# Designed miniproteins, single chains, continued (4), part 100

Each design is a single chain, and the fold is of that chain. pLDDT is the mean over its residues in the fold that is shown.

## One batch from the design tools (miniprotein)

Design m15688
Fold by ESMFold2-Fast:
Order: C-alpha cells, then sequence, then structure tokens
Structure m15688 (fold): chain A 84 residues (1-84)
C-alpha cells in the first residue's frame, strides 16, 4: 500500500533526523570536553552515513524502494523527504 510506504518513509525520516540531532549534540559535548573538532565531525558523519545505509537497505528489502547506492546521509534524507 502507498499509505504504508509513506508511513514507513516518514518514520525513517524522523529516525534519521533524531539520529543526526543526537550525534551532533554528542559531538558538541566531546569538543567542549577537549576533543579535536575535525576528528569528531568525521566520526559523526561516518556514524550517520552507516545509519543511513541501514535505513536504505531496510526500505529496499521491505518496500522495494530503489535508491542511488552512493547517497550520503543528507542526500538520503532529502530524497526520502521528497517522497512524502
Amino acid sequence: SMEEKKEAISKYVEELRKKADELHREGVRQVLAGADPAAVSAQVRAELNKFAEEVRKKLKEEFGIEFPEDLTAQELLDYLESLV
């Protein structure tokens, strides 16, 4: 059903946004505690991209939604938002 796909997409968009916010807040805490900002930014980006890849696989397997395989987390988020 298109409604079921739309609900799943909306759920994963919300989960991606929440994950991004959580990782960015934790990154800020680490920088304030004396961590290297460049290293923290790279780690946050890597973790967010890994989560985005899991979301993409899940949507493809459960709903047959095809994605460009080289999407960053931000590109995936923008693409998913365009579908709802």
Scores: mean pLDDT 81

Design m15689
Fold by ESMFold2-Fast:
Structure m15689 (fold): chain A 76 residues (1-76)
Amino acid sequence: SDKQQGEELFKKGLEAYKKGDYKLATEYFKKAGDYYLKAGDNQNAARSYSYAGASAFLNGDDKLSMELFAKSEQLS
């Protein structure tokens, strides 16, 4: 299901984040958010986009970070 895809991608995001691969973490967390959103799970989508925003910031992607935090805020 879309919710299960979101959960799997979120876990991959956490693994990438723990390894310091913030670019890959951003990609996985953003995809997780997209799948949660398709599943109607706005709370987990917001959380995923927030983690993606934090990862993008740590990767130096300020614009992408701001866009992802804005998506999270819109869903909260």
Scores: mean pLDDT 91

Design m15690
Fold by ESMFold2-Fast:
Structure m15690 (fold): chain A 100 residues (1-100)
Amino acid sequence: IEQLLAELEELTRRLAELVRNDAPAEEVERVVEETLKVVEQILSRAEEMSKEQLERFLELLNRASLYVAEYRLRKRLPTTPAERRLGELVAQLERLLESL
């Protein structure tokens, strides 16, 4: 789990850099798809995670989602399926944390 959270943290940092540097949409989309893959792996192991790990996961996921939304709005691009899925996963994780 710690390794997957570290990978998500690095992907979130990469997303922030791409958004700051006004990178091409294709490059941002590729990193978002990578992020979703790692998020899916973490979510599949959510039952193994402590409350602190779940809170860190939610913080990273929220940060990634905000960077993607900021980039899309700035570029006036339509909402992608990946961005929509990211929002769904944020809501799911928030509900999971509230149930703990």
Scores: mean pLDDT 75

Design m15691
Fold by ESMFold2-Fast:
Structure m15691 (fold): chain A 69 residues (1-69)
Amino acid sequence: MTEEEIKELKEKLINEFKFSEETAEIILEEFLKYSKSITVDEVIEHIKYILEDRKLTPEELEKIVLSQK
């Protein structure tokens, strides 16, 4: 993932899901650790899937992510 794609993904996470910058950074680090070839769209789709499958709000997911720190 390029520096431009990282910036785009952070902006989408903050604007679409209303995540904090810290939450967006943690999510980015976890996805990049798991796969170096993952795209911005794949990350966004995966987060949407988790929210729908687990019936979580973005706020609840952020709380879980921050608790893993």
Scores: mean pLDDT 77

Design m15692
Fold by ESMFold2-Fast:
Structure m15692 (fold): chain A 74 residues (1-74)
Amino acid sequence: AAAEAQALIEEARRLAAEAAELLARGAPKEEVVELLRRAAELLVRAASLLYSPEEAAAVAAKMPEVLAADIAEL
């Protein structure tokens, strides 16, 4: 379970990094948002393996804001 959650988190990080690269290259915002949405879905799934469904939903709700803040710092 923990190893599976870590694999999902790592995949989400890869998608977020790809989104950041696309943003840096001037790609359309819609493409960047789609990758971030997929990353968020993977993080929800990872959280569901580590936490209760309610806790996983709370973490997922905050992740898009955290990722957007990190991208804004770039």
Scores: mean pLDDT 72

Design m15693
Fold by ESMFold2-Fast:
Structure m15693 (fold): chain A 56 residues (1-56)
Amino acid sequence: SAAKREEIRKLAIEYTSLAIRGIGEALDGNDKEAEELFKKAREVKEKADKLEKELA
């Protein structure tokens, strides 16, 4: 559905943003913050992947 495609786009933007922020925190030596951001990025990506499978 169009709603699912839009949700996938929003989730893709969200997990990419979280991953970029995680890289920034890791470069600044904030390893715990980086790990939490990467964990959140993974959770958002898993949600996007599930919706993509429902569209196939």
Scores: mean pLDDT 87

Design m15694
Fold by ESMFold2-Fast:
Structure m15694 (fold): chain A 86 residues (1-86)
Amino acid sequence: MMEFTEKSLETWEKDLEREAEELREQGKEELAEKLEELIEKAKKSEDFEKRAEYLLEGLKLAIEYRLTSAVDKAIATQEEAKALAE
């Protein structure tokens, strides 16, 4: 498994960028901007711990809203799957 390295932080940054894009699609632009600001602060900080803290704050926000988005998509997908299965 990958240790806590800059590559791990880059992976978290990419995950948060994808979540920010999803939030924009849902019209939650303020949250998307907040995530992007946290990512930018992480990239600007050379301190590993500060970078991780900013990304962790972003992940916490993304988890809450990602679960909401994922649930909505799962419900839509299940309805489509039922229509196809029937």
Scores: mean pLDDT 68

Design m15695
Fold by ESMFold2-Fast:
Structure m15695 (fold): chain A 93 residues (1-93)
Amino acid sequence: MTPEELLEQAREHLKAAEEALKNGDIDTALSHLRQALRLASQLAEMGKLDEAREIYERVLDLATEVAEKANPEQEIDASVIELHAATMLAALK
């Protein structure tokens, strides 16, 4: 898979997460955010640090919004995603 394909897929998952969040489908939003995180990690491994940073920043923002609307179990999942994205962003600086 090319870096361009990974970035496109990550952006598609972020759009799907935003749509799921608007519809109150928190579990679907969390699933898409996890997929975007995996794709961002692959981009970082390929040396595409600016692209990885873009996706991690978007994941962090959306996971924060998800946590505000989540039940206690979902809020734990959102917090794990937030911590992962924030940690990776700090490592990329």
Scores: mean pLDDT 87

Design m15696
Fold by ESMFold2-Fast:
Structure m15696 (fold): chain A 61 residues (1-61)
Amino acid sequence: SPVDQLQAQIDALIAESQKLRDEMMAKVKAGKLTPAQEEEYFKRMAELTAQINALQDQLDA
């Protein structure tokens, strides 16, 4: 169903967000995270959050 497709997309975006967080944390722990990389990680996570919110709004409609 369209609802099942939207939920699958949300789940995939949540998984991608978690993966980015884990990658960023690994770089922090290794002392290898540059300010430019930190900005790109935050930007990408913000984009994923916006996409998740938009898809959740479609589910709630």
Scores: mean pLDDT 86

Design m15698
Fold by ESMFold2-Fast:
Structure m15698 (fold): chain A 61 residues (1-61)
Amino acid sequence: SPRQAALDRLRRLFEEIIARAPEEKEGVEETYRMLVDLVDRGEISVEELQALIDHVERLLA
């Protein structure tokens, strides 16, 4: 599903951020859990989540 694909991308991005900045692990894990909860509640759309992932991926490049 588009939702599952977006969450899989988010998890991979999460893992890359922790690999680059291990000191940020707790904050990144908390942010990941918050975003999953917001998607599950329907408070953010899959399209909004994808836009956020695309933005962060560009910042890491």
Scores: mean pLDDT 83

Design m15699
Fold by ESMFold2-Fast:
Structure m15699 (fold): chain A 68 residues (1-68)
Amino acid sequence: EVEKASRASGYYILGIGHYTESELLRRRGEELAKQPEKKEEAERLFEEGRRHEEEGRKYLEEGKKIAE
């Protein structure tokens, strides 16, 4: 079980990292979206955040499967 916990922890850490990046990119995008001249930059950040959220979800699911 220690091996399962260690591997699951690794995946959870990666998943949390991706979710943290997604949240930071989303907050930055929201701030930039308030400026009309930064609209395209904000859209790029939202797209990047969405990709990080998707990756984070995959890592958390793999960690959950290992922990079971």
Scores: mean pLDDT 81

Design m15700
Fold by ESMFold2-Fast:
Structure m15700 (fold): chain A 70 residues (1-70)
Amino acid sequence: GLEEAIELLQKAGVAVATGRLDLAIEYLRRAKELGAPEEPVERAIEAVERGDRETALEHIREAIKETEER
């Protein structure tokens, strides 16, 4: 559900911050499957793939906020 999506987005943020980029992408994709908003999650994945951790963390934060707002 959406609570699990938020948990996965939070885990993705930790993974990005600790340099576990492959794990971050896995968490982001799973969060999207559980109802996290597509646009900020896809932007976060693209930023992770480019190695842009700061931009990835910004989009993860946006995805968490949007998920909490439904």
Scores: mean pLDDT 87

Design m15701
Fold by ESMFold2-Fast:
Structure m15701 (fold): chain A 78 residues (1-78)
Amino acid sequence: VDQAEIDDALAEMYLALGNVLEKQGKFEEAARAYEKAVELATSPEVKAIAYRNLADVYEKMGETEKAEEYRKKADEIE
C-alpha cells in the first residue's frame, strides 16, 4: 500500500460520510466531507464522483452558481 492508495481509500470514506450527512440534511457538513474527498482523491473516477456530489449538495443549499462550478469540474474529468 502506498500513499496514493491510502489517499484514495480515505477519499472514498469521506464520500460515504458526506452521503450520510447529506441524508441527515446536514448539507454544509456534507459539503466539507465531499471537499475532503476531492482533496484526497488520486483517481479521476473518485474525484469526479466527489465533484458531482459536491455540486448536488450545493444545489440543495441554494448555492446554484457554486453547484454549476463543481458540475463543470466533474465534466472536465469525465
Scores: mean pLDDT 82

Design m15702
Fold by ESMFold2-Fast:
Structure m15702 (fold): chain A 80 residues (1-80)
Amino acid sequence: MEEKLKELREKVEELIRLAKELLDLSETLDEILRAIAVILRGIGLEFDAELNPEKAEELLAEVEEEIKEVKKEIEELKKK
């Protein structure tokens, strides 16, 4: 359990780092709001895992999926 929480925290830190990159590439209000939403989502997932450690594996999968989506969005914005 503690090991899964550590993995989740590390993945949330990666997600927030990617969201910062997304924010740096953002030029429109909608793009900025999306980057902020990702940061808030990461914080929320970490908070949920701390309150419900039995869900850590499920929440880790959600963080990994969000990381995948954010990486795709960053690549799309770089093409702009």
Scores: mean pLDDT 81

Design m15703
Fold by ESMFold2-Fast:
Structure m15703 (fold): chain A 57 residues (1-57)
Amino acid sequence: MQKAVALKDHPVVTPAVVGFKKGDILDVLKEYPDGMVVAEVNGHVGLLGADEIEIIE
């Protein structure tokens, strides 16, 4: 799976959006053309903007 590093702290705002901490490593599950990304960290799925992560190989 594609991996990424969180560039910003992403707090929990709804049950459908899981919070991340800056520097967390996450698995990219889906990318949308609007710049939304579905990612997983520690078994939790979250939605974030593409500008909030840096994709790594």
Scores: mean pLDDT 70

Design m15704
Fold by ESMFold2-Fast:
Structure m15704 (fold): chain A 55 residues (1-55)
Amino acid sequence: TPIEEALALHREIARERGLEDDPRVQQNEATLRALLETLSEELQRLFLAHLKRER
């Protein structure tokens, strides 16, 4: 799903930035999941496209 793909990219970006071991990354992942679940599918896809561009 767009949510799971966005969360996977979030983890990958955190790893690339050396933040993979930061407990705040785990907390932010949970918060991001909750926020994305409140968005329309269109907004979820736009967010995913934004993450892919930042990668």
Scores: mean pLDDT 74

Design m15705
Fold by ESMFold2-Fast:
Structure m15705 (fold): chain A 77 residues (1-77)
Amino acid sequence: SVHPSIYELYEEIKKLAEEALKYAKEGNIEKAKEKKKEALEKLEFAESILPESEEKKELIEEVGKKLEEAEKIIEEQ
């Protein structure tokens, strides 16, 4: 089972990615870029410290998709 501290880290990363997408959709590009950077930094940290697992793979895929969508919105302005 996933340890509570790992779950909290996953939730933080997901929240940052969701905030990046939200701000991008709202047209707040400055905040969208800020949250995207925070999400990427925290995701890279998680990738470096956590062992390979299906949960880690799913996190990377889910967050990656949201950040890619946010980036497309940011670039298309």
Scores: mean pLDDT 81

Design m15706
Fold by ESMFold2-Fast:
Structure m15706 (fold): chain A 61 residues (1-61)
Amino acid sequence: GLTDLEKQVVILLSKGYTEEEIAEKLGITPEEVRRIIDRILEKMGFESREEFLAYIKASLE
């Protein structure tokens, strides 16, 4: 399962926020946001960021 921080990152990505905007909102660096996204991909079984972003985009419709 995802941590609360990982869930917040998913929600913000689903709203169209960039990695830099998410970092600012969470008080962390953009590099830390990228590492969190990498952990989400690993936990959810996605092979790429592109696949994950396509999944999020599809879930909005």
Scores: mean pLDDT 81

Design m15707
Fold by ESMFold2-Fast:
Structure m15707 (fold): chain A 70 residues (1-70)
Amino acid sequence: YLPSKEELEKAVKELEKTRGEELREESEEAARSLAKKLGIPEEEVPELAELLYKFRLAAEAMDRVIKAKR
């Protein structure tokens, strides 16, 4: 089963309301850790954090939609 784009977008918005602050904080911490290890400039850390935040939202939204079908 592959969730539709609409189902994923709805799940992402729900996650942002319920866990958005938590996931963003975790993504910022992960981005800083990764940047230090990979030698990424500090000026690019915010962009990396946003990328990780979107990735985590997509992964958790996918998991939530799949589990909701059960």
Scores: mean pLDDT 77

Design m15708
Fold by ESMFold2-Fast:
Structure m15708 (fold): chain A 73 residues (1-73)
Amino acid sequence: MEAEIEALAAYLRATIAEALGLSDEQVRRAAAALVNAAVSGLDREGMLRALRTVGLSEEQARAAVAAYEEWAA
């Protein structure tokens, strides 16, 4: 949902955005892609593909999925 996307975006900004060179808009797109993929029941490979589709590199996508897994725990 929108509130979850905003919370995840804040977490990604605090954890990986600077290290992985993600802009604020890329962080918001990544958070939306991850939440939507999780709600749709996509596995880790599906999440990685969704992140690559919204413009993240392979390294950025892997870091974003790992951060999502930590945030969702």
Scores: mean pLDDT 84

Design m15709
Fold by ESMFold2-Fast:
Structure m15709 (fold): chain A 77 residues (1-77)
Amino acid sequence: SDLERALRHTDRALEAVRRGDVDEAIRHLTEAVGAAGAPPGVVREALRAVSAALRGDWEEAERHVRRLRDEARRHLS
């Protein structure tokens, strides 16, 4: 399902954030947004996660990836 695919990519983005891997985090956040159909709430949290990761603020990036997961569940459930 689109929800399962979106959640799988958010989990992989979270793993990348925990490793400090910006490129992998951006890749999986992009895939999660696409799987969710790019709803505004999901896009906003993805952009915030990317911004935090680019600044090296991994705690903030993780928070926004988790919020993206919640937005995807709300939109696709």
Scores: mean pLDDT 85

Design m15710
Fold by ESMFold2-Fast:
Structure m15710 (fold): chain A 107 residues (1-107)
Amino acid sequence: DPEKLKQKIDSILNNPRLTPILKELAIALLEGNIEKAKKLVRDFIEKNFEKIGEIERRRRQRQGPLPPELIEVSEELSAIEYLLQTHKEEELLEELERLVREAEERA
């Protein structure tokens, strides 16, 4: 739904708590620029590799709520997943899931 996505993008763009990378990803997906979207997803995971690994390990161990420094990365990761699901980018979702799993095991 392009109109509903535009409303969500406007909400994302006006959210001062979201990073520029999330905003750029939403625009790249709206424009169908898959190569840019792929690069943005990979760059996000690479920069947050250790934090993503800690988030996934804590979730598996049911350690309760995440500390504040991990909440931001967790929220951004969930937003990325949601954007990829909304755009039906199955290959990028599979790559995201693989990279998140690698972070859990190696970070």
Scores: mean pLDDT 79

Design m15711
Fold by ESMFold2-Fast:
Structure m15711 (fold): chain A 73 residues (1-73)
Amino acid sequence: MEELTPEELARLLEDYIREKFGKYAVTKEDLLKLMDELGLSEEERKIAEKVFNGEATPEEVLELYRRILEKLE
């Protein structure tokens, strides 16, 4: 099975946040709050800021979303 792309992982995460928060659009603030509640590290938060600014590599985006999804299980 092909590994999930950053776009597919982003959609899964957005669907989860949308379902939990009842919003059609996920904001940077909503995602940062979720990461804080999940106890993500300062380094992972920095990667999230790069993602929102469009400065992150595809590999950094993929790793961040995987870690968030793992903590949601």
Scores: mean pLDDT 65

Design m15712
Fold by ESMFold2-Fast:
Structure m15712 (fold): chain A 79 residues (1-79)
Amino acid sequence: MKEKILELAREAERAIEEGDLERAKELALELARLAEEAKDYAGAASAYAAAARLYRELGKEEEAEKLFALAEEYKKKAE
């Protein structure tokens, strides 16, 4: 689990560096899903916040707002 999460995080960073925001967004959502499955609520909050920022960069503000709200819920759950 953690090893796969680290691999996906590296892929997401590469996608951002290459300007592939759609790929980076998909990878951030996959990271959030894996963190949820692992009950890593802090990791899920971070990944959803990253996905929200990418959605905003893509002009998808409504989806970004929903993902930021989800990130805050997981942040609260991690406390």
Scores: mean pLDDT 81

Design m15713
Fold by ESMFold2-Fast:
Structure m15713 (fold): chain A 63 residues (1-63)
Amino acid sequence: SELKKKIEEYKKEGERAERAGDYETAQRHYGKAVKAAADAGDVESFKELSKKAVEAREKALAQ
């Protein structure tokens, strides 16, 4: 589905930002992926991406 593509794209952008040490940007992209997963009813992606968003936020606050 279109939502599945958005989830994958936002996840990749979040991972790219994490590799660059840009945790604030990573949190934003993972947050968008979480919303797309919720809209898709994808419970497993929602759980995974919510965890990634929280972890990115914690790392951003530690900088």
Scores: mean pLDDT 86

Design m15714
Fold by ESMFold2-Fast:
Structure m15714 (fold): chain A 80 residues (1-80)
Amino acid sequence: MLEEALKKLREAQKIIGEAAKSLADPDNPPEKIKELLKEFEKAVKEAMEAIAAGDAEKAKEAAERALELAKEIAEAAKAA
């Protein structure tokens, strides 16, 4: 269901926004966080492309990956 994928993407974006507040310099995050952000951007792109194609299963999988990466970024930002 595309609605569930969109909900997960919104949750992921909210987590990333909160994580940015935890960084001392959000414009120049640590290398580990930069790598995770690249993976996050890729997952979001895959989810959006799947949503545009009407592929609910692929959209959900990509959105779930984006959400997991967002949580990992939040933990890394809090620890940095």
Scores: mean pLDDT 79

Design m15715
Fold by ESMFold2-Fast:
Order: sequence, then structure tokens, then C-alpha cells
Structure m15715 (fold): chain A 74 residues (1-74)
Amino acid sequence: MMTPEEVLEKGIKEGREGIERGKKLIEEGKITEGIGEVLRGIGAAIDGLLEALKLAKNEEEKEKLKKKWLESGA
């Protein structure tokens, strides 16, 4: 079963990959599709944080997860 850190890192990775795919689509003139991918990427990063926080055992662990997510820039 995934750890809180693994869930967070998966969400951050999916977020970054979605945003980068969206940027490329926008540059290709597929603006609507590109914006959709950016929004999905942002959603994946947020969902990853929320699921990681649900798996966290205590408040100190939750604070560390939140800090890591903010420092990721996702």
C-alpha cells in the first residue's frame, strides 16, 4: 500500500506532467485541450495532497507533507 509521501509524490509528478503536456498543446494551437490538461494537472496535484493528508498518522506528518507540496511548486 502506498505511503503518504508516495501518494504526494505521485500527485506532484502527475501535476507537473499534465501542466507540461498542456503547455505543449497550447503552443501547438490546441488551446482548449491544453488548458484542460493544465487544469487536470493542477487537480492531480491537489488530489495527491488531500489523499496524502488522509493517510498521515499525526499532525506533524501532515505539516511536513503540506510543506513538501508547497516547496514542489506544483
Scores: mean pLDDT 81

Design m15716
Fold by ESMFold2-Fast:
Structure m15716 (fold): chain A 79 residues (1-79)
Amino acid sequence: DALIAALREALAAALAAARAAVAADSDDYQDLSDEAIRAAVAAALPLLERAAELAEAAGDAELAARLREVVAEARAFLA
């Protein structure tokens, strides 16, 4: 299923972007800058939104709802 493969790829890319942003800051999570955390969330946001669209299109309403909640939390954090 090309749609499910694309969804997995989008989620993997979002996680990789978040990990890269975290790794770029510091080795101590308490020294992690607000900017690095915001950058990781901002980088993941459009990929999570796309993943939610793909999940809904694939008929996985529960996954789509979970991803939309994560998107809403991410938007609230960045506000």
Scores: mean pLDDT 67

Design m15717
Fold by ESMFold2-Fast:
Structure m15717 (fold): chain A 65 residues (1-65)
Amino acid sequence: AEELRKRGEELIKKGEELLKKGKELMKKGEESGDKKLLLKGIGTVLRGIGLIFEGELLLKKAEEL
């Protein structure tokens, strides 16, 4: 139970950090007109969302144990 909870919390935290990084990259890409940087930012945001979702599922499983 504790291992699942810790993994879930770690994934959510990493996902939140990726969301912040992705938003920063998107902003820089928009300001500089760098389409590659914009795409990198979007991809980073999507990865962050995926990690948060996975972390939430792990936390839910930990509560069911």
Scores: mean pLDDT 83

Design m15718
Fold by ESMFold2-Fast:
Structure m15718 (fold): chain A 65 residues (1-65)
Amino acid sequence: MPLVEEARKALEEGRYDEAVELARKAIQENPLDPEAWRVLAEAYRKMGRDDEARQAETLAEAASQ
């Protein structure tokens, strides 16, 4: 499965640390994929890491341009 899909699955299963790691790997392979940044932001929000979630949302917006 693509890394973004694996990150989304980890997020849905409550494995937030794994979702962060998988999303970060997806970003390393394609930093212009806004979906990878959105998954990272959602995982950080679920973990209560609101500042990091906000930064990832900003980068998702930049990647989608």
Scores: mean pLDDT 83

Design m15719
Fold by ESMFold2-Fast:
Structure m15719 (fold): chain A 81 residues (1-81)
Amino acid sequence: SLEDELFEALVKWASTVLSEEEVKLFEEIAREALRLLKEGRPISEIVAWVRERLEEAGVPEEHKRLIVLAVATMLQELREA
């Protein structure tokens, strides 16, 4: 599915720029973001939630920005499909 392809592509990309621990956190956050999207939550609310979770986990600002952008892009593509 498009969802599975986008998720796999994003995890592969994350593995090139993030630490192994950050990749695992990214996978957990991205899976939950997809669940919230399927439940009908607005993308803006999901992105705000993602940002808060990364801040709570102590992810560095630059990595936080990259993860937020990646998740937001995935959610937009799936909403427009």
Scores: mean pLDDT 85

Design m15720
Fold by ESMFold2-Fast:
Parts: structure tokens; C-alpha cells; sequence
Structure m15720 (fold): chain A 73 residues (1-73)
């Protein structure tokens, strides 16, 4: 039913919000860890943190796309 699809879309959007929040937390942690590090080590930590943040944001985007398909169908 349409009501069931809209409910599933809402749950997926809520999960995407959680993943976006997790991504922001990882970005902040990477920045914090880079503080007091050498320029070389700081760059490595930021690159590692940025990659993890990107993975979480990509997962959130996929959930948003699934929600849109459910809303449109």
C-alpha cells in the first residue's frame, strides 16, 4: 500500500540523518586528532578520517535515493 511505502521511506530518511550525524562526528574527530601532530602525520589522519566520513555520507545518500523511489512509486 502507499501508506506502507511512505512509512518505509520515513524510516530510511531517519537512518540517513543518523549516518550524516556520524559522518560529522568522524570529521570532527579527525580534525581534533590532527591537532598537535606533525604536518605529515596530520595530513595522514585527515585523509583517513575524510575517507571514513565519505563512506558514511555515501551510505546515507543511497538510503535517501531508496526513500525517493518509495515515495515516487
Amino acid sequence: SMAARLKKAEELRKKAIDLDADGAMYAMSASSQALGSSPEEGKRLLEKGGKKTQELLEKGKKLEEEAKKLEES
Scores: mean pLDDT 83

Design m15721
Fold by ESMFold2-Fast:
Structure m15721 (fold): chain A 94 residues (1-94)
Amino acid sequence: HMVVTLVFRVTADSEEQARKAAEALAEELSKMPGVTRVDAAVVGPNEALVVAQFDSPEAAERFLKEHLPAVKEKVLSIPGVKSVELVGRTVAPA
């Protein structure tokens, strides 16, 4: 099987709010079927990246189609959060 990594970008009004949004996104991603690892990093004064590793392309695709809309809406409901975007995908042998 191939491991799939999805990279999300979060922007907010402040670093604190970007961190809170990234933590919320990471928590939701950690609950998803097939997720094996989630990491988050603050990369600017109002920006964070969240990286999720899925154990298969099928698990990643299921998340994008079935769960991402609700997860995105939940994170965007946090005060001060401006955007949640999928910005990268990688596929590697597992």
Scores: mean pLDDT 85

Design m15722
Fold by ESMFold2-Fast:
Structure m15722 (fold): chain A 64 residues (1-64)
Amino acid sequence: AAGELSPEVRARLNQWAAAFGYRDDGVYDADARAALRDFQALSGLPVDGVLDEAAIAALLSSTA
């Protein structure tokens, strides 16, 4: 996936960022990537901070 996020992916990532105490403004920046890494660890995915197809699928099937 590119650096541009779909609205649904952005919404899910914002929910997790807020739950982890990070900034939740929908920008894919350092705080959003930190939240993604924490989500990847929680979900048993590789913790690489990359929003690939597997991470997107897991994120869309979960809510904070």
Scores: mean pLDDT 67

Design m15723
Fold by ESMFold2-Fast:
Structure m15723 (fold): chain A 119 residues (1-119)
Amino acid sequence: SKELEERIEEEIAKRIEEIAKEIIENLSEEMQAKIDELVAELEAKYHLNEEEKKKAREQITYQVSTLLAAIKLLLEKGYLSEEEAEELKKLIYEGKTSEAVKKIGEAMEKYIEDKLKEA
C-alpha cells in the first residue's frame, strides 16, 4: 500500500526531525567547531559575505544535525553498526556529504522495507 509506505516515511521523518532539534539544542563545542570548519570551506570556495556566511552556518547546522539524527535512529534500530555510524560521522565532518547521504539512504531504505514487511 502506497498510503502505508507514505505513513511509515512520514513517521520516520518526524522522528528524525525531533532528534535533529535535540542535537541543535545541545550542540557540543566539538560539533560547533566542525560546523565552523564547514562554513569556512564554503566561504573560501564561494567568497561569501558576512550575511551569506551567517545563513550558511544556520543551513549547515540543520543539515549536519539532520544527518546525525538519521545515523542515531538507524544505529538505535540496528541498521547501522557502531563502526559504520562513526565512519558516517567522519564523512559528514569532512564535508563528504554526498557519500554519507548515499550510505545513510541505503540503510534507511532497508529499515523502511523491513517496517513494511512487519505491517
Scores: mean pLDDT 86

